Designed miniproteins, single chains, continued (4). Designs and how they scored, part 78

Each design is a single chain, and the fold is of that chain. pLDDT is the mean over its residues in the fold that is shown.

## One batch from the design tools (miniprotein)

Design m14709
Fold by ESMFold2-Fast:
Structure m14709 (fold): chain A 60 residues (1-60)
Amino acid sequence: MEAFKEADALLNAIAAALKSMDESGGDREKALELTRERLPEAEEELLEMGVGVAMAIHNG
């Protein structure tokens, strides 16, 4: 039953990435750096997915 924990981690990454995207003015690279700083123990692939989703939401 790891699926729920994995989904929760992804949702946290997306939430952090959305905030980072707002702070970076829509810059993906800067948003990724800020998200990494917020979630230092999160896997890089998870952070990249979160930023990708946040970019899609931010850009419409």
Scores: mean pLDDT 77

Design m14710
Fold by ESMFold2-Fast:
Structure m14710 (fold): chain A 72 residues (1-72)
Amino acid sequence: DEGIETAEEGGRRGEELRERGRADPDPIKSTGGQLLGMGEGVDGGVRAIRLGRERGDEELIEAGREATERGG
């Protein structure tokens, strides 16, 4: 398998950022946290998968997959 542990950690971080943002009573910080979580998940994940495939870095590919799942 392609480094499921690393992928799970990346996805967990993205989800935690989104939940932390959602719980923040400050609307600016709340929105920023949620956007950061989604951005890390979706954009970062897609880039990581592509770069990982080009480099043959399975750990990077798995981190990207998990981040994309959590970010979407």
Scores: mean pLDDT 63

Design m14711
Fold by ESMFold2-Fast:
Structure m14711 (fold): chain A 100 residues (1-100)
Amino acid sequence: EEEKVEEMLKTIEKILKKIVEGVKEMLKEKVPLSPDQIFDMSRAFIDMIISIAKIEIESLGLSEELKEKLLKKIEELREETLKELEELKKKYEEELKKKE
């Protein structure tokens, strides 16, 4: 049933959005970590989640067409999330640069 595929995509999207939210909160709360450390950790976590998702998809008895579509959507979600993190990093670095 395609319902399981939709649930998996929604779960992945929710996890990725929570990672971005967590980064925003860490930056706002001025945690004692460099921006590079925060963003490197976030990228590593995203890569781990995507790798797990791809393994799960490969283990499913899906048609080749449905599998390709799902993998494509997951890659698009990954790219969008990484782009959002990169923009967030640039904004944070610019704010730090303006302070001194």
Scores: mean pLDDT 78

Design m14712
Fold by ESMFold2-Fast:
Structure m14712 (fold): chain A 76 residues (1-76)
Amino acid sequence: TQEVLDAAASIPENPATPGEADVATVGRQARRIAEGRISPEVGDVVISTLRSSSEHVPDPAVRARILAIVDAVEAG
């Protein structure tokens, strides 16, 4: 939950790999939703987009991290 979001947000803006950059981006979007800064309608679209984007992540470990963040946001 919050620990997962905080861990993702701590990743540097210029990570060493594309996978780490994807996790950082997902973490920032998830934090916006968790903070209530996005309307429910827009939040649903963002969550759907993040899930769809995870399908294009070739590293299963990176994909699992992204899905864990998305699941944490949906769980509330």
Scores: mean pLDDT 67

Design m14713
Fold by ESMFold2-Fast:
Structure m14713 (fold): chain A 78 residues (1-78)
Amino acid sequence: MEEIKKGEEILEKLKEIVELVKEGKLEEAKELLMKVGKAESITEEQLLEFVKWLEENIEKYEELIEKVKAGQEEELIA
């Protein structure tokens, strides 16, 4: 369960970063990404490139989390 919980926390933060960038809130997105990645600084270009990478990979990551959750919940309700 700890792996799922950590993955879910990360996924929520990553989704927030993507949404902030889509809304043009680049400063807030940079701050959140720096906190998550423990980075001292990040450029706008690095943020946008990372968000593009996230958009490609976040769906796959979300699918993995949902698949694992579904498997565990089947055991809980069986």
Scores: mean pLDDT 70

Design m14714
Fold by ESMFold2-Fast:
Structure m14714 (fold): chain A 80 residues (1-80)
Amino acid sequence: GFEEFQKLVDEAKSLGASDLIAELSATVYGGLKALGIEASIKEVVEAMEKSFKEVESRGVTGTPFRRAIASSLAIKRLKE
């Protein structure tokens, strides 16, 4: 629920994540759990930060596309 989501966002922020990366990391964490993939919020935040940098380095424009592609790359990193 919303309280569990807020707790994950706060945990991500405590690890140094920005508001954007914290919210995306909480969302990806929930998705991974639904897929049966075990990852800590710390691992998700680290994967998301790396994936966001990769997306920016590839010249992807537009916040929605950056969010979607970075999330997909983070999931791929955590699944491998």
Scores: mean pLDDT 82

Design m14715
Fold by ESMFold2-Fast:
Structure m14715 (fold): chain A 94 residues (1-94)
Amino acid sequence: SVEEIEKELNELLQKIEEIVLGKKDVSEEEFRKLTEELLKKLKELAKAMPKEEYQKRLSQVITYLEHIASQSTDPKKKELLEELIKEVKKLLEE
């Protein structure tokens, strides 16, 4: 369901925020796995909602990720998050 996908997506976004803001320390490999899971959930969401609503949701996710990137004091975590933002922006082009 859309509600289940959104719940999992919000949990992943919260974990990414905690890592990027330095509240949790994880390996680069573990962070990449979280970003891959987020992209997978966004692709599942594309199948579950109308295209216009999906594009609005992607824009909200991008805005959220850009906000937490702006608050990061760790250059490496900021760069990893900026790469995730680029991948989410690619989904808007599909």
Scores: mean pLDDT 84

Design m14716
Fold by ESMFold2-Fast:
Structure m14716 (fold): chain A 65 residues (1-65)
Amino acid sequence: SQVDTYLRRAQNLLDSKQSTDDTLTQLANDSTPQQADKLLQQRRLSSDTLDQGYQLALNRANNLS
């Protein structure tokens, strides 16, 4: 039950990351080079934050196993 909760949280974070990455990548492709650079920087920062959240959720699930 608790393990399932943390695994679901991890999956939600991965889904959020994928959605954000797809959106920012599309916007970057349709943008000027300067705007594209800013969008890609935002994508990297968002990705890093979500990756940290994913790792914490996964570690919590493993600790409960």
Scores: mean pLDDT 71

Design m14717
Fold by ESMFold2-Fast:
Structure m14717 (fold): chain A 88 residues (1-88)
Amino acid sequence: MKKAEEIAKKLRELAKEARKLAKEKGAEIDEEKWEEEIEKAVELAKEDPKLGEVVVELLELEVEALKGGDREAAVARARALRAAYEAA
């Protein structure tokens, strides 16, 4: 139970960081739509903590790429993580 709530908390915190960094990079973001999608992801993560952990890792890679990391490498890693989740 607490693990699912901690995953939800991490999802919200990482989503806020990703949104902030994307805005700093000049991305046009519909903040209302963004928040709706994140809350939907949080509810899904509560139902499936394994999926929640995958989404947290994907957002961590997104944040790292936005901080000036290798965007293409982050996308490749995110795709590999998603494929591994589907195979499990």
Scores: mean pLDDT 68

Design m14718
Fold by ESMFold2-Fast:
Formats: structure tokens, C-alpha cells, sequence
Structure m14718 (fold): chain A 82 residues (1-82)
């Protein structure tokens, strides 16, 4: 039971991180910002993924991790669009 529960939780977090990164990549492809702005957006996206992993290690809920990734992803995309 414990092995299955932790594995499912990790898989769900990995999926959320992947979906966040895919959304940032699509925005970069659509808006084609400068190399400097692209670099900053990628660094922020990686930072958000690292924070999500930290939250997973701290035993945060899936809902809390999802909220963090959604909020940070929105901010990154808004900066790409600007």
C-alpha cells in the first residue's frame, strides 16, 4: 500500500511539472521573445519545478503543488507575452 501510494503521488507531481514546462515551451514558441527574456523564462520555469520537488519532499498536498505550479506558470507566460 505505501509503495503504491508514494509512487502514484510522485507520478502525479511529475505530470504536473511536465504540463507546466510544456505550457512555458508553447508560449516561447508562439511569442518568440529575445534570447535574454527566453533565458530568464526558462530559469524561472526550472526554479518552479525545483520548488515543486521541494514541496513534494516536505509532504505538501498535490493541491498545494498544483497551485504553486499554476501560479508561477501564469506569471512566466505573462512575462513572455509582455
Amino acid sequence: ALVKASEEYIEKVNKLIKESLERVEKALEEYKPSKELRSKAVAKAVGAAIRAIGMLLDGASLEEIKKLLEEETKEIIEEIEA
Scores: mean pLDDT 82

Design m14719
Fold by ESMFold2-Fast:
Structure m14719 (fold): chain A 95 residues (1-95)
Amino acid sequence: SDELQDILDMFRTLSDMIIRGIERGNYDGVKRQTGLLSGILSGLIQRYRDSNPELAELLQEGRDMVVEGVKNKWSAEELRKRIDEIEERIRRLIS
């Protein structure tokens, strides 16, 4: 659906900003973007918890993975791999 596609596009956009920040060594920007992503995903998790619990759980997994990866200073390559795995799972859920 268009709404679920918008969620996927938002997750991709913010995740790409975080990855580019890591590649550029802009860790202050990475922290700000990670905080923004975490806040947005937390709102979506709350919104979908009852109506689409599978989506809410997957968004929570994605949020927690990105937050932990940034905190532990994962490489841009490792984060990209993990983000791509979450994006593919969201895509399969909405198809």
Scores: mean pLDDT 86

Design m14720
Fold by ESMFold2-Fast:
Structure m14720 (fold): chain A 84 residues (1-84)
Amino acid sequence: KLEEAKEKLEKARQLANDRGPVEEILKYLDEAIKLAKEVIDEAKRQLPNATPEQRKELERTIRQAKRIIGEANYLKKLVERDAA
């Protein structure tokens, strides 16, 4: 799911750079945000039972997913502004 979220974000970036359809860019961004949120929720569910090593990996995963959400939201604002 984390890699899928990254792929969706990169697809959205490529389409935005190519001045592709706004609706398609927004679709990929929304999918990336949804997948990243699912990754965070799943990682949070695993934290109570995690070993110290697993906890470090889960925290890294949460950080990466939060970064995807931030970048996707930023690109969404730019795309929506340019579409208005």
Scores: mean pLDDT 82

Design m14721
Fold by ESMFold2-Fast:
Structure m14721 (fold): chain A 95 residues (1-95)
Amino acid sequence: MKSLAEQLLKLLEEMKEKIEKADIPEEVKEKILEIIDKTMEEIRRLVEENAPIEEIIKVLTKGGIEIGKIAYEANNPELLQILEEFEKKVIEILE
């Protein structure tokens, strides 16, 4: 029974670890990790401010769109699989 925000932060940390270990071009990896770090920082700030969950979801969605764009342009199968699993887990948490 973790909060939705806590569960989302844990998923972002897990995705970050998978991307760090993945066989992805370094330039693509650096860009995605930067977006993940910024997204996590923004979510942590919103949690501290007792912001509505809708604002947290909005931040997560924006980060996801930016990462998705980079991943699709890179056309790396392992990266695309990591993002698909992350999206699926986010949907399951929000259900």
Scores: mean pLDDT 83

Design m14722
Fold by ESMFold2-Fast:
Structure m14722 (fold): chain A 63 residues (1-63)
Amino acid sequence: MDGDELFARIRELARQAVAEGRPTLEADLPVTYLRDGQPVEGTAHVSGPAAALEAQIDAAEAL
Protein backbone atom coordinates (compact mmCIF):
# COMPACT_ATOMS: atom_id res chain seq x y z
CA MET A 1 0.00 0.00 0.00
CA ASP A 2 1.11 3.60 -0.46
CA GLY A 3 1.70 6.08 2.39
CA ASP A 4 -1.90 7.33 2.54
CA GLU A 5 -3.26 3.77 2.60
CA LEU A 6 -0.75 2.82 5.31
CA PHE A 7 -1.84 5.79 7.44
CA ALA A 8 -5.53 4.91 7.05
CA ARG A 9 -4.85 1.24 7.82
CA ILE A 10 -2.93 2.06 11.00
CA ARG A 11 -5.86 4.25 12.08
CA GLU A 12 -8.35 1.43 11.44
CA LEU A 13 -6.25 -1.09 13.37
CA ALA A 14 -5.73 1.31 16.28
CA ARG A 15 -9.47 2.03 16.50
CA GLN A 16 -10.27 -1.67 16.36
CA ALA A 17 -7.72 -2.42 19.10
CA VAL A 18 -9.22 0.29 21.34
CA ALA A 19 -12.76 -1.00 20.64
CA GLU A 20 -11.65 -4.56 21.54
CA GLY A 21 -9.99 -3.35 24.75
CA ARG A 22 -6.47 -4.20 23.60
CA PRO A 23 -3.82 -1.95 25.21
CA THR A 24 -1.29 -2.25 22.36
CA LEU A 25 -1.29 -2.61 18.60
CA GLU A 26 1.20 -4.79 16.73
CA ALA A 27 0.89 -5.22 12.98
CA ASP A 28 2.99 -5.86 9.88
CA LEU A 29 1.60 -3.94 6.92
CA PRO A 30 2.61 -4.31 3.26
CA VAL A 31 3.94 -1.07 1.74
CA THR A 32 4.85 -0.26 -1.84
CA TYR A 33 7.19 2.56 -2.74
CA LEU A 34 9.10 3.64 -5.82
CA ARG A 35 12.86 3.21 -6.05
CA ASP A 36 14.47 4.40 -9.30
CA GLY A 37 10.96 4.50 -10.80
CA GLN A 38 10.30 0.84 -9.98
CA PRO A 39 7.80 -0.43 -7.39
CA VAL A 40 9.45 -2.05 -4.37
CA GLU A 41 7.49 -4.03 -1.79
CA GLY A 42 8.33 -3.89 1.88
CA THR A 43 6.76 -4.34 5.28
CA ALA A 44 6.10 -1.65 7.87
CA HIS A 45 6.03 -2.90 11.45
CA VAL A 46 3.65 -0.88 13.63
CA SER A 47 3.79 -1.24 17.41
CA GLY A 48 2.61 0.92 20.30
CA PRO A 49 -0.26 1.89 22.59
CA ALA A 50 -3.45 1.67 20.53
CA ALA A 51 -5.04 4.79 22.08
CA ALA A 52 -1.88 6.84 21.47
CA LEU A 53 -1.70 5.76 17.81
CA GLU A 54 -5.38 6.66 17.27
CA ALA A 55 -4.95 10.07 18.95
CA GLN A 56 -1.83 10.89 16.92
CA ILE A 57 -3.59 10.09 13.64
CA ASP A 58 -6.66 12.13 14.67
CA ALA A 59 -4.40 15.11 15.45
CA ALA A 60 -2.60 14.77 12.10
CA GLU A 61 -5.91 14.78 10.18
CA ALA A 62 -7.06 17.91 12.05
CA LEU A 63 -4.00 19.75 10.73
Scores: mean pLDDT 71

Design m14723
Fold by ESMFold2-Fast:
Structure m14723 (fold): chain A 79 residues (1-79)
Amino acid sequence: MVPQETLDRRDRILKALAAGARSVREVAELAGVSERTARRFLRGIASGEGLAEYERDTGVKIPEEQRAALQAAAREVLA
């Protein structure tokens, strides 16, 4: 099972992205993680793999509209 601390880090990164963070650095600062960690999670979000893992690990269903918006935002941040 995924550790709670890892789930909390993913949640913070998703919240930073939803709050309008525009760069990997902003996501990292808002989520309280390194830029390397933020970039890794953002790549997972952009691919959809990280969102699917999050849903399985937390049991929380991300709405389809929010999922699409998060993937688009992650791609823009990584561009």
Scores: mean pLDDT 76

Design m14724
Fold by ESMFold2-Fast:
Structure m14724 (fold): chain A 75 residues (1-75)
Amino acid sequence: MEAKLQKQYDFLLEQLRLEGAPQAVIDAINAIKATDGLQAAIDYAFQVSTDIGVKRLQEAVDNTVKKIEEEKKKK
């Protein structure tokens, strides 16, 4: 049922935006929806959300280290 898939799609896109996904990623998911259909876009969005979660953990560590070094330099 297309309406239920559309709700899943909207929910995943909103979660990706809240997770800090760049607009280019949202645009890529919308392009997949237009060319390959709603299910393909949902599958891709889920994969991207998983990748962002892993990357965000690594970036949080790296950014914390960088901020500590920058704060030491600014003081």
Scores: mean pLDDT 72

Design m14725
Fold by ESMFold2-Fast:
Structure m14725 (fold): chain A 74 residues (1-74)
Amino acid sequence: VTLNLLATSYAQGKSVVGTTTVGAKVSIKGPGVDQEIPVYNGVFQFDTSALPAGTYTLTATLNGQTVTKTFTVV
């Protein structure tokens, strides 16, 4: 399983865009959030406007394998 982000730091209100292995699930965890993000053909996007400044962890999971990436909202 793979997990790639276009950037590692985002201003609040900017969209996080990334890619993962097709069929993988992606979840986000950080200040006030712990949820799955919809993935379409290995691409995901979510708005940071509801996220406070802080460090967030993305986890991609496929067939029992996991990869994590971190990013910050500033």
Scores: mean pLDDT 75

Design m14726
Fold by ESMFold2-Fast:
Structure m14726 (fold): chain A 91 residues (1-91)
Amino acid sequence: SLAEQLRAAYDRLVAAFDEVMRAGGSEEAIKRFKEAGEELVRLLEQVDPKAAERVRTLLDKMIEALKAGDWEAAVEALSEIRDIVDETLQA
């Protein structure tokens, strides 16, 4: 189902984020994180375009935070993305 694809895309985003943390913010890890985020937004656009816009804004914030080494801001943005995904799946 699209809901299963959405949850899987979110899980891939979390895994990519963990990879960025382990790799110390490497360009390759950030690129993979960006790709996972783009897939999540693409799937969200099919279910809830407003949720997709909210997540896109948070992903942009996370990418800037990751490039700056601001792990606290990145974790906060990821938590907000999780809430949006969970709200969308419960609708």
Scores: mean pLDDT 86

Design m14727
Fold by ESMFold2-Fast:
Structure m14727 (fold): chain A 82 residues (1-82)
Amino acid sequence: MTLLTLPDDHPIAQKLGRRVVSEEELIELLEEEYVQGALLRAQRDGIVLSPEELERVREEARRLAEDIVRGLLERQRALEAA
């Protein structure tokens, strides 16, 4: 299991009350935050997301979460190598 250390000011770190998370846990948390944010924005703006639109949001959320976690892992490895 790959562990990541989040920045102290990271929203997920603040929400969890800890900085160390597993790669899979972080992906799941970021995906959920993205989807919830999209739903809240749609509700605020009076937009109803179709099931197909919601599915696309979930797919995009996963892709973005994976990209973010990859970047964090690369930064952590660079810091560990320094």
Scores: mean pLDDT 78

Design m14728
Fold by ESMFold2-Fast:
Structure m14728 (fold): chain A 75 residues (1-75)
Amino acid sequence: EAEELLDKAIEYAKEGKVDEAIRYAQRSALLYIDDISKAFAVATAAINLLKEVAEGKISPEEARKKIREMLEDAK
């Protein structure tokens, strides 16, 4: 489920494991977005938010909320 993959992405970002976080965010986007171009756009935006989590600039909770909103809007 996309929410479980998103939770894994947030967990890896909290650990500073940006590559793993990116992988899970991409899988979440591709699972729930029918348009492949929209899926890549959402994955790119999610990657930027996960980098901000790893850098301590945004909370994991706020990043999860924003990514979830993007997934819902794009499906």
Scores: mean pLDDT 75

Design m14729
Fold by ESMFold2-Fast:
Structure m14729 (fold): chain A 85 residues (1-85)
Amino acid sequence: SAAFDKAASALVYYAALGDVTGVKTAAAALIALVNADPSLKPQAIEAIKGALDIVGDQWEAGKLKVDTEHEISVILKQALLQLEA
């Protein structure tokens, strides 16, 4: 789905930038798409796990502040729990 690909790409993009608002918006869009089409759930879970890896890598590289990494990580983990429910 073009909408799914756009939301997943936005999630990766904003996670790499450390953009908290961008991550929130993209994660919410993925959850909304999964609620409309549950067949997208495995792909959405993988996208969120990938974003968590990106955030961890950016923090280890010194490219994200600790508070920003923590806030994005919490958002992504909450989205993952909602999708795995």
Scores: mean pLDDT 89

Design m14730
Fold by ESMFold2-Fast:
Formats: structure tokens, C-alpha cells, sequence
Structure m14730 (fold): chain A 93 residues (1-93)
């Protein structure tokens, strides 16, 4: 799946149409086994929205593994944003 994921990230970067970018990101959100390396690749390409989406999916899987699957979508989003902020701060330092 890694090759397909990197191809999708590259397609988003080269796509000027917002609707097409959203469709490609939806495809990424449905991929299993997303890793922090995939998020870093998107971030390096300057696509922060795709990097954020990948981190959100990783955090959602970790919360499920910890039996925190009872959290609302809003609570999942909040925790994902906190993890993204931490990642960006560590990358700057």
C-alpha cells in the first residue's frame, strides 16, 4: 500500500482542483496501516492538510487500540490536533 499512498500524495500536490484534492484525500483516509513516515512525506511536499489527515487517522487507530473508541468524533479530532501540534513543534526543534 505504501507505493499507492505516495502516489496519492504526489497527485494531491500536483492537482489544482480543490474537489479532486478532497477526493484523493478521502482515498488516503480509507487506507489501513498509515504511518508517521507517510505524514512526514506529505509535510515535506508542502501539503499540510494531507499530513494532518494522515496523523488524525494514526491517532484514531491508537485510540481504538487503547479502548478509547467510545470518544466522540469531536474528541478524536481534538486529540489528533494535539498530536499534530506536538509533531510540528518537535520537527521545528
Amino acid sequence: SDKKLYELIDQIRNTPDDAKRSELRRQIANIKGLSIEHAAYAYEKGDFRTAELIVQRIVAEKLKERNEDELTSEEHEKKALEEIEKLLKEAKE
Scores: mean pLDDT 73

Design m14731
Fold by ESMFold2-Fast:
Structure m14731 (fold): chain A 104 residues (1-104)
Amino acid sequence: SEFELLLDTMVAGGLALVAARAAARIDAALAATLEELARILSQPRPSLAQLDRAIALARDAIARAAALRAASTDPQRRALLDQIIAELREVIALLERLRAALEA
């Protein structure tokens, strides 16, 4: 189970990094939020407080990405934002699983 927690953290970090790279092509503020998220998740054993902050950053990033998507008429930009939102929803699911396991 320790191994599964480590894998979930690594997968969440990888997804956050992919989202950050995509965001860098679209919006500097979104990219900065996602880089901070990826930095937290690069730590081998995030604390509960760090996981709560990471979940909050991911939720803020989804809200910003959704707003940028609504404001855009560019199909490629909208597709990238949809991908970022999907990746961040997966990150939140993984981090909520990690948080629950650490509270047990």
Scores: mean pLDDT 87

Design m14732
Fold by ESMFold2-Fast:
Structure m14732 (fold): chain A 93 residues (1-93)
Amino acid sequence: DKEEKKEKLIAELQKLGIPEEAAELYAEAVLYAEEGKLEKAKELAEKAIRILEEQLDEAQRAEVAELVARAETRSELERLTARLNALAYAYIR
């Protein structure tokens, strides 16, 4: 089932105009994040982002960043992100 998820995600990313190499790295990052292997997921996502930053416009990069943020989501990261967002909002209001 993971191979099917990887292939489907690569196809979705390629619809956004993302190069195959970057799409493959990003798809693997999502799968590792789902397994709770955040360090590996982050490493792969950073490699994909480096490739994309050279080839994509700002709108496409923003969409990929949103997908990466979801891939890195875990209970621990969700709690930290919620806390940081709440603190930032309170601080800068």
Scores: mean pLDDT 62

Design m14733
Fold by ESMFold2-Fast:
Parts: C-alpha cells; structure tokens; sequence
Structure m14733 (fold): chain A 77 residues (1-77)
C-alpha cells in the first residue's frame, strides 16, 4: 500500500543520512537502488529524492547543493 511505501521511504531517508555522514558511497548506491525499485522510478530520479532528503535535513554543503541543482537542470533539458 502507499502507506507502507511511505514508511519504507522514511526509513530509507534515515539510512541515506547515516550513509552520507559515514561517507559510505556503496551503501548510498544500495539505498538509491532500493528507492528506485520501491517507487518505480529511475536511479537518477531516486538519487534526486535522496539529495532532497539530505537538503531538508540540512546535511548538504553549499557545493553539494550547487552540484545537485546542476544535475537536476541537466536532466530537465
């Protein structure tokens, strides 16, 4: 159900935050794959959701925010 998907997305968002703090790129890629599968979206779109969750949590640096904005704009073209 949508409620179950929402609950799993919240858990994956927490795991993504922890992976970012640890610098664990391998775990982050696993989380992106899981979000992609769960939502039925591309891995690139799933990466966007994860980055948005990091931004909301205040974890992205100004450099990472600029990089994320570049990636989003590039995909929209």
Amino acid sequence: SDAEKAAELRELAREAVEARRAGDEARLEEIIERVSELMGISREEARGLVLAAWAAAGLLSEEEKREWEREVLERLE
Scores: mean pLDDT 71

Design m14734
Fold by ESMFold2-Fast:
Structure m14734 (fold): chain A 79 residues (1-79)
Amino acid sequence: SLAELEDRVSDVLQALMQDPAVAAEIAAFNESIKDLSPVEQARALAEYVVELARRYFPEETPTVEELRELTLEKLEELE
């Protein structure tokens, strides 16, 4: 389910945020998307977190890619 995958990605995000550079980058990204619609925010976040995982924690990438794929499928359904 989406909730189950969200819990897994939350754990991955906590791991990513242990690096101060990554935490700062995530904070800046969240600031940049705060005025977007919920659908646009979800899409942007899903894509961005995959890119961060690839750059800083490649071992976490599969979990984050799962959330991205599911998020994009759900966004297609909302459009």
Scores: mean pLDDT 71

Design m14735
Fold by ESMFold2-Fast:
Structure m14735 (fold): chain A 102 residues (1-102)
Amino acid sequence: DLSRERFEAFVARVEALAREYLGEAAEPLIEAFRARLAAASYEEWPNLFGEFMYRVYKLLRELAPEKLDEFRERLIELAREFGIDPREIEAFFEYLDALLEE
């Protein structure tokens, strides 16, 4: 539902959030994600974003599990700013939790 320009702006804000919570540990994830976005069609970007978020979330669970709830809340607020349904973000985190418990 986002235009390419709005999606790029949203991604930049999420990258900043990842850096805030993971510090330098976020940089390899961001660089890999940017490289994949540059090589992919725009139609593939939502799936690549999902993979990026999985990697960020998994690493945050390993390094700072006490920050997970705050990170989720901050991402939901950010999604609201960009007109993304917060329920989509919540459902995605439920999916990630189930996947990581296996």
Scores: mean pLDDT 80

Design m14736
Fold by ESMFold2-Fast:
Structure m14736 (fold): chain A 84 residues (1-84)
Amino acid sequence: MEAAKERLRKLGEEIQKALLEQGESQADADSALNLINNAVDTGDPEIALLAGAVLLTVSKRKGYEESAKLAQEAIDIAQELLDS
């Protein structure tokens, strides 16, 4: 769990950066980071899965390939935790 939390925190920061570089507002990028941080703070893999799925859907809809890839990595981490 601890190692997964650190990976998710890092992914949240990377998603925030990718969204900003792709043209999102600071507020929307901060909202994405807050979704991941909430998942980390709860320690609930289902919340992490939901956060990743929301960010993946938004990124794909907007054509943001880099943030979509990072969101998928967050989903993969959450799914691994749920399947264990």
Scores: mean pLDDT 83

Design m14737
Fold by ESMFold2-Fast:
Structure m14737 (fold): chain A 65 residues (1-65)
Amino acid sequence: ASAEDIIKAALAGDGKKAEELLRNADDETLARLAEVGGVSAETLRRLVEQGRLDAAGAAIVVGAS
């Protein structure tokens, strides 16, 4: 899934879809989300690796809002 698909799902309040897309995101997608969300790519990658998909999704929503 593209970074735009994840951002759109998160902003629409579809947390389950955003989590599912984020779980399957590659490093390039995570880097793009970090740039848009105003967080570091390292922070997003760490949250995804730890299974903290809700926290990663919340960071994207805050940065994209």
Scores: mean pLDDT 71

Design m14738
Fold by ESMFold2-Fast:
Structure m14738 (fold): chain A 60 residues (1-60)
Amino acid sequence: LSPEEQEALRRADSLIDSIVDQKLSPEEARRVAEQFLSRMPEEVRELVRRYLDSFIEKLE
């Protein structure tokens, strides 16, 4: 992974921690994830989306 991809995934991990701490439902988690992804650079957005989707699927 590039440094930019590693930083993006680190930011995604922080969001995951927030989702878990707030005990968000899968539906709520998907909403916050989409808002987060909209602020990400296009170059890393697909990587981060797949990473967050994998987490949220397990949250169900």
Scores: mean pLDDT 81

Design m14739
Fold by ESMFold2-Fast:
Structure m14739 (fold): chain A 64 residues (1-64)
Amino acid sequence: GAEEARRYIERAAARHGSVTATQAAVAAHDAGDLEGARKGVEAANRLGSSAELSGEEAQRAAGL
């Protein structure tokens, strides 16, 4: 139904945001910016929770 479609779209947007935050965290870690990497992981975990992703999955994707 329409509610299921809306929930799917919202989850897809949250996953996209989580992936972008994860990529930023990895780039910060590779540059030696551990504080930036930590903040990126926190952002990925927050967005991942909205997408029904676990914090562990977001951290593993970030390579941390």
Scores: mean pLDDT 65

Design m14740
Fold by ESMFold2-Fast:
Structure m14740 (fold): chain A 79 residues (1-79)
Amino acid sequence: GADRLAELGEEAVRLSKQAKEAEKNGDYKTAAEYYRKLSEVYREGADVARAMGQDDLAAHLERLSEIAEKKAKEYEKKA
């Protein structure tokens, strides 16, 4: 429900900050790990949003998940 979406949102913010810090430090392996985790959190958020009938929010979170997955794959190639 809404409380779970809020929790996932907070986790996404934390993971995004950690990923960007790893990027800044040139730690591409760690950045890839955080972006992969961020993709998972967005995907879970999309599932929760769909269960709540919030299809537009679910679609938005699915797009964010795909972006995070692409970043993870890019940094995996640099590591």
Scores: mean pLDDT 88

Design m14741
Fold by ESMFold2-Fast:
Structure m14741 (fold): chain A 95 residues (1-95)
Amino acid sequence: MPKVPSSYEKGLVYGDVLNLLLDTFAKLKKLVDAGDWEGARQVLFEFADRLNELMSTLSESEQKFAKEYAIEWVREYGKTLGIPQEVVEEVIEKI
C-alpha cells in the first residue's frame, strides 16, 4: 500500500468531520432560533452517533484527532448558541 503522508490523512478526516459539524451547526442554529430545545437535543445525539460511525472506520491516531476536534467544537459552539451545559456534556459523553 502506498504510504500516505500523515498531513493528508488528517486533512481527509478533518474534511469529513468538518462537513458533519457544519451540517449539525446549521440544523442546531435553526432549532435554537426557533426555541426547539428537544429538536436541538435530537440533532446533537444524531451527530454523536454519526461521529462514532465515522470514527469506527478510522485509525487510532485519526480517531484521537477527530474526537478532540469534535469535542472542542461542541463545547465552543454549544456555549455560543446557548445550549445548556448539561446537554453539551451528555453529547460529549456519547462520543
Scores: mean pLDDT 73

Design m14742
Fold by ESMFold2-Fast:
Structure m14742 (fold): chain A 59 residues (1-59)
Amino acid sequence: EPDLSAVLESYRQAILREGMRKIAAGEPEDKVVQEIMEELGLTSEEEVRALLEKTAAKD
């Protein structure tokens, strides 16, 4: 399917959930944030942290 925006959104949610799981498992938050930024192409650590906080509300 050529709908990359929907695929990327689903992928982003999966990466955020995995990031939260890694933090809960004892990985440093800053390392997880950097990994998410690189994987999702985000340039703001604050944006990544805000997304993780929203994800934590479901975990």
Scores: mean pLDDT 75

Design m14743
Fold by ESMFold2-Fast:
Structure m14743 (fold): chain A 68 residues (1-68)
Amino acid sequence: DLKALEELSLAIQEYIDNHSEENEKRVIEAAKKASPTLAEMIEKEGSVKKALETLVARGREGRRETEA
């Protein structure tokens, strides 16, 4: 649902502004509801920050591949 994605976006913004354990937990919980892909990446990377960096990098790489 779009609302779940908006909640995830808000949680990510709060985490970027303040890297607290509370904000990290909110990102994880929101990701489980809105983006199973992000939740899986967090488990694999063991860190919300690393998972977000990887997701952003993959998004840029996919766009570059399409630019042909």
Scores: mean pLDDT 72

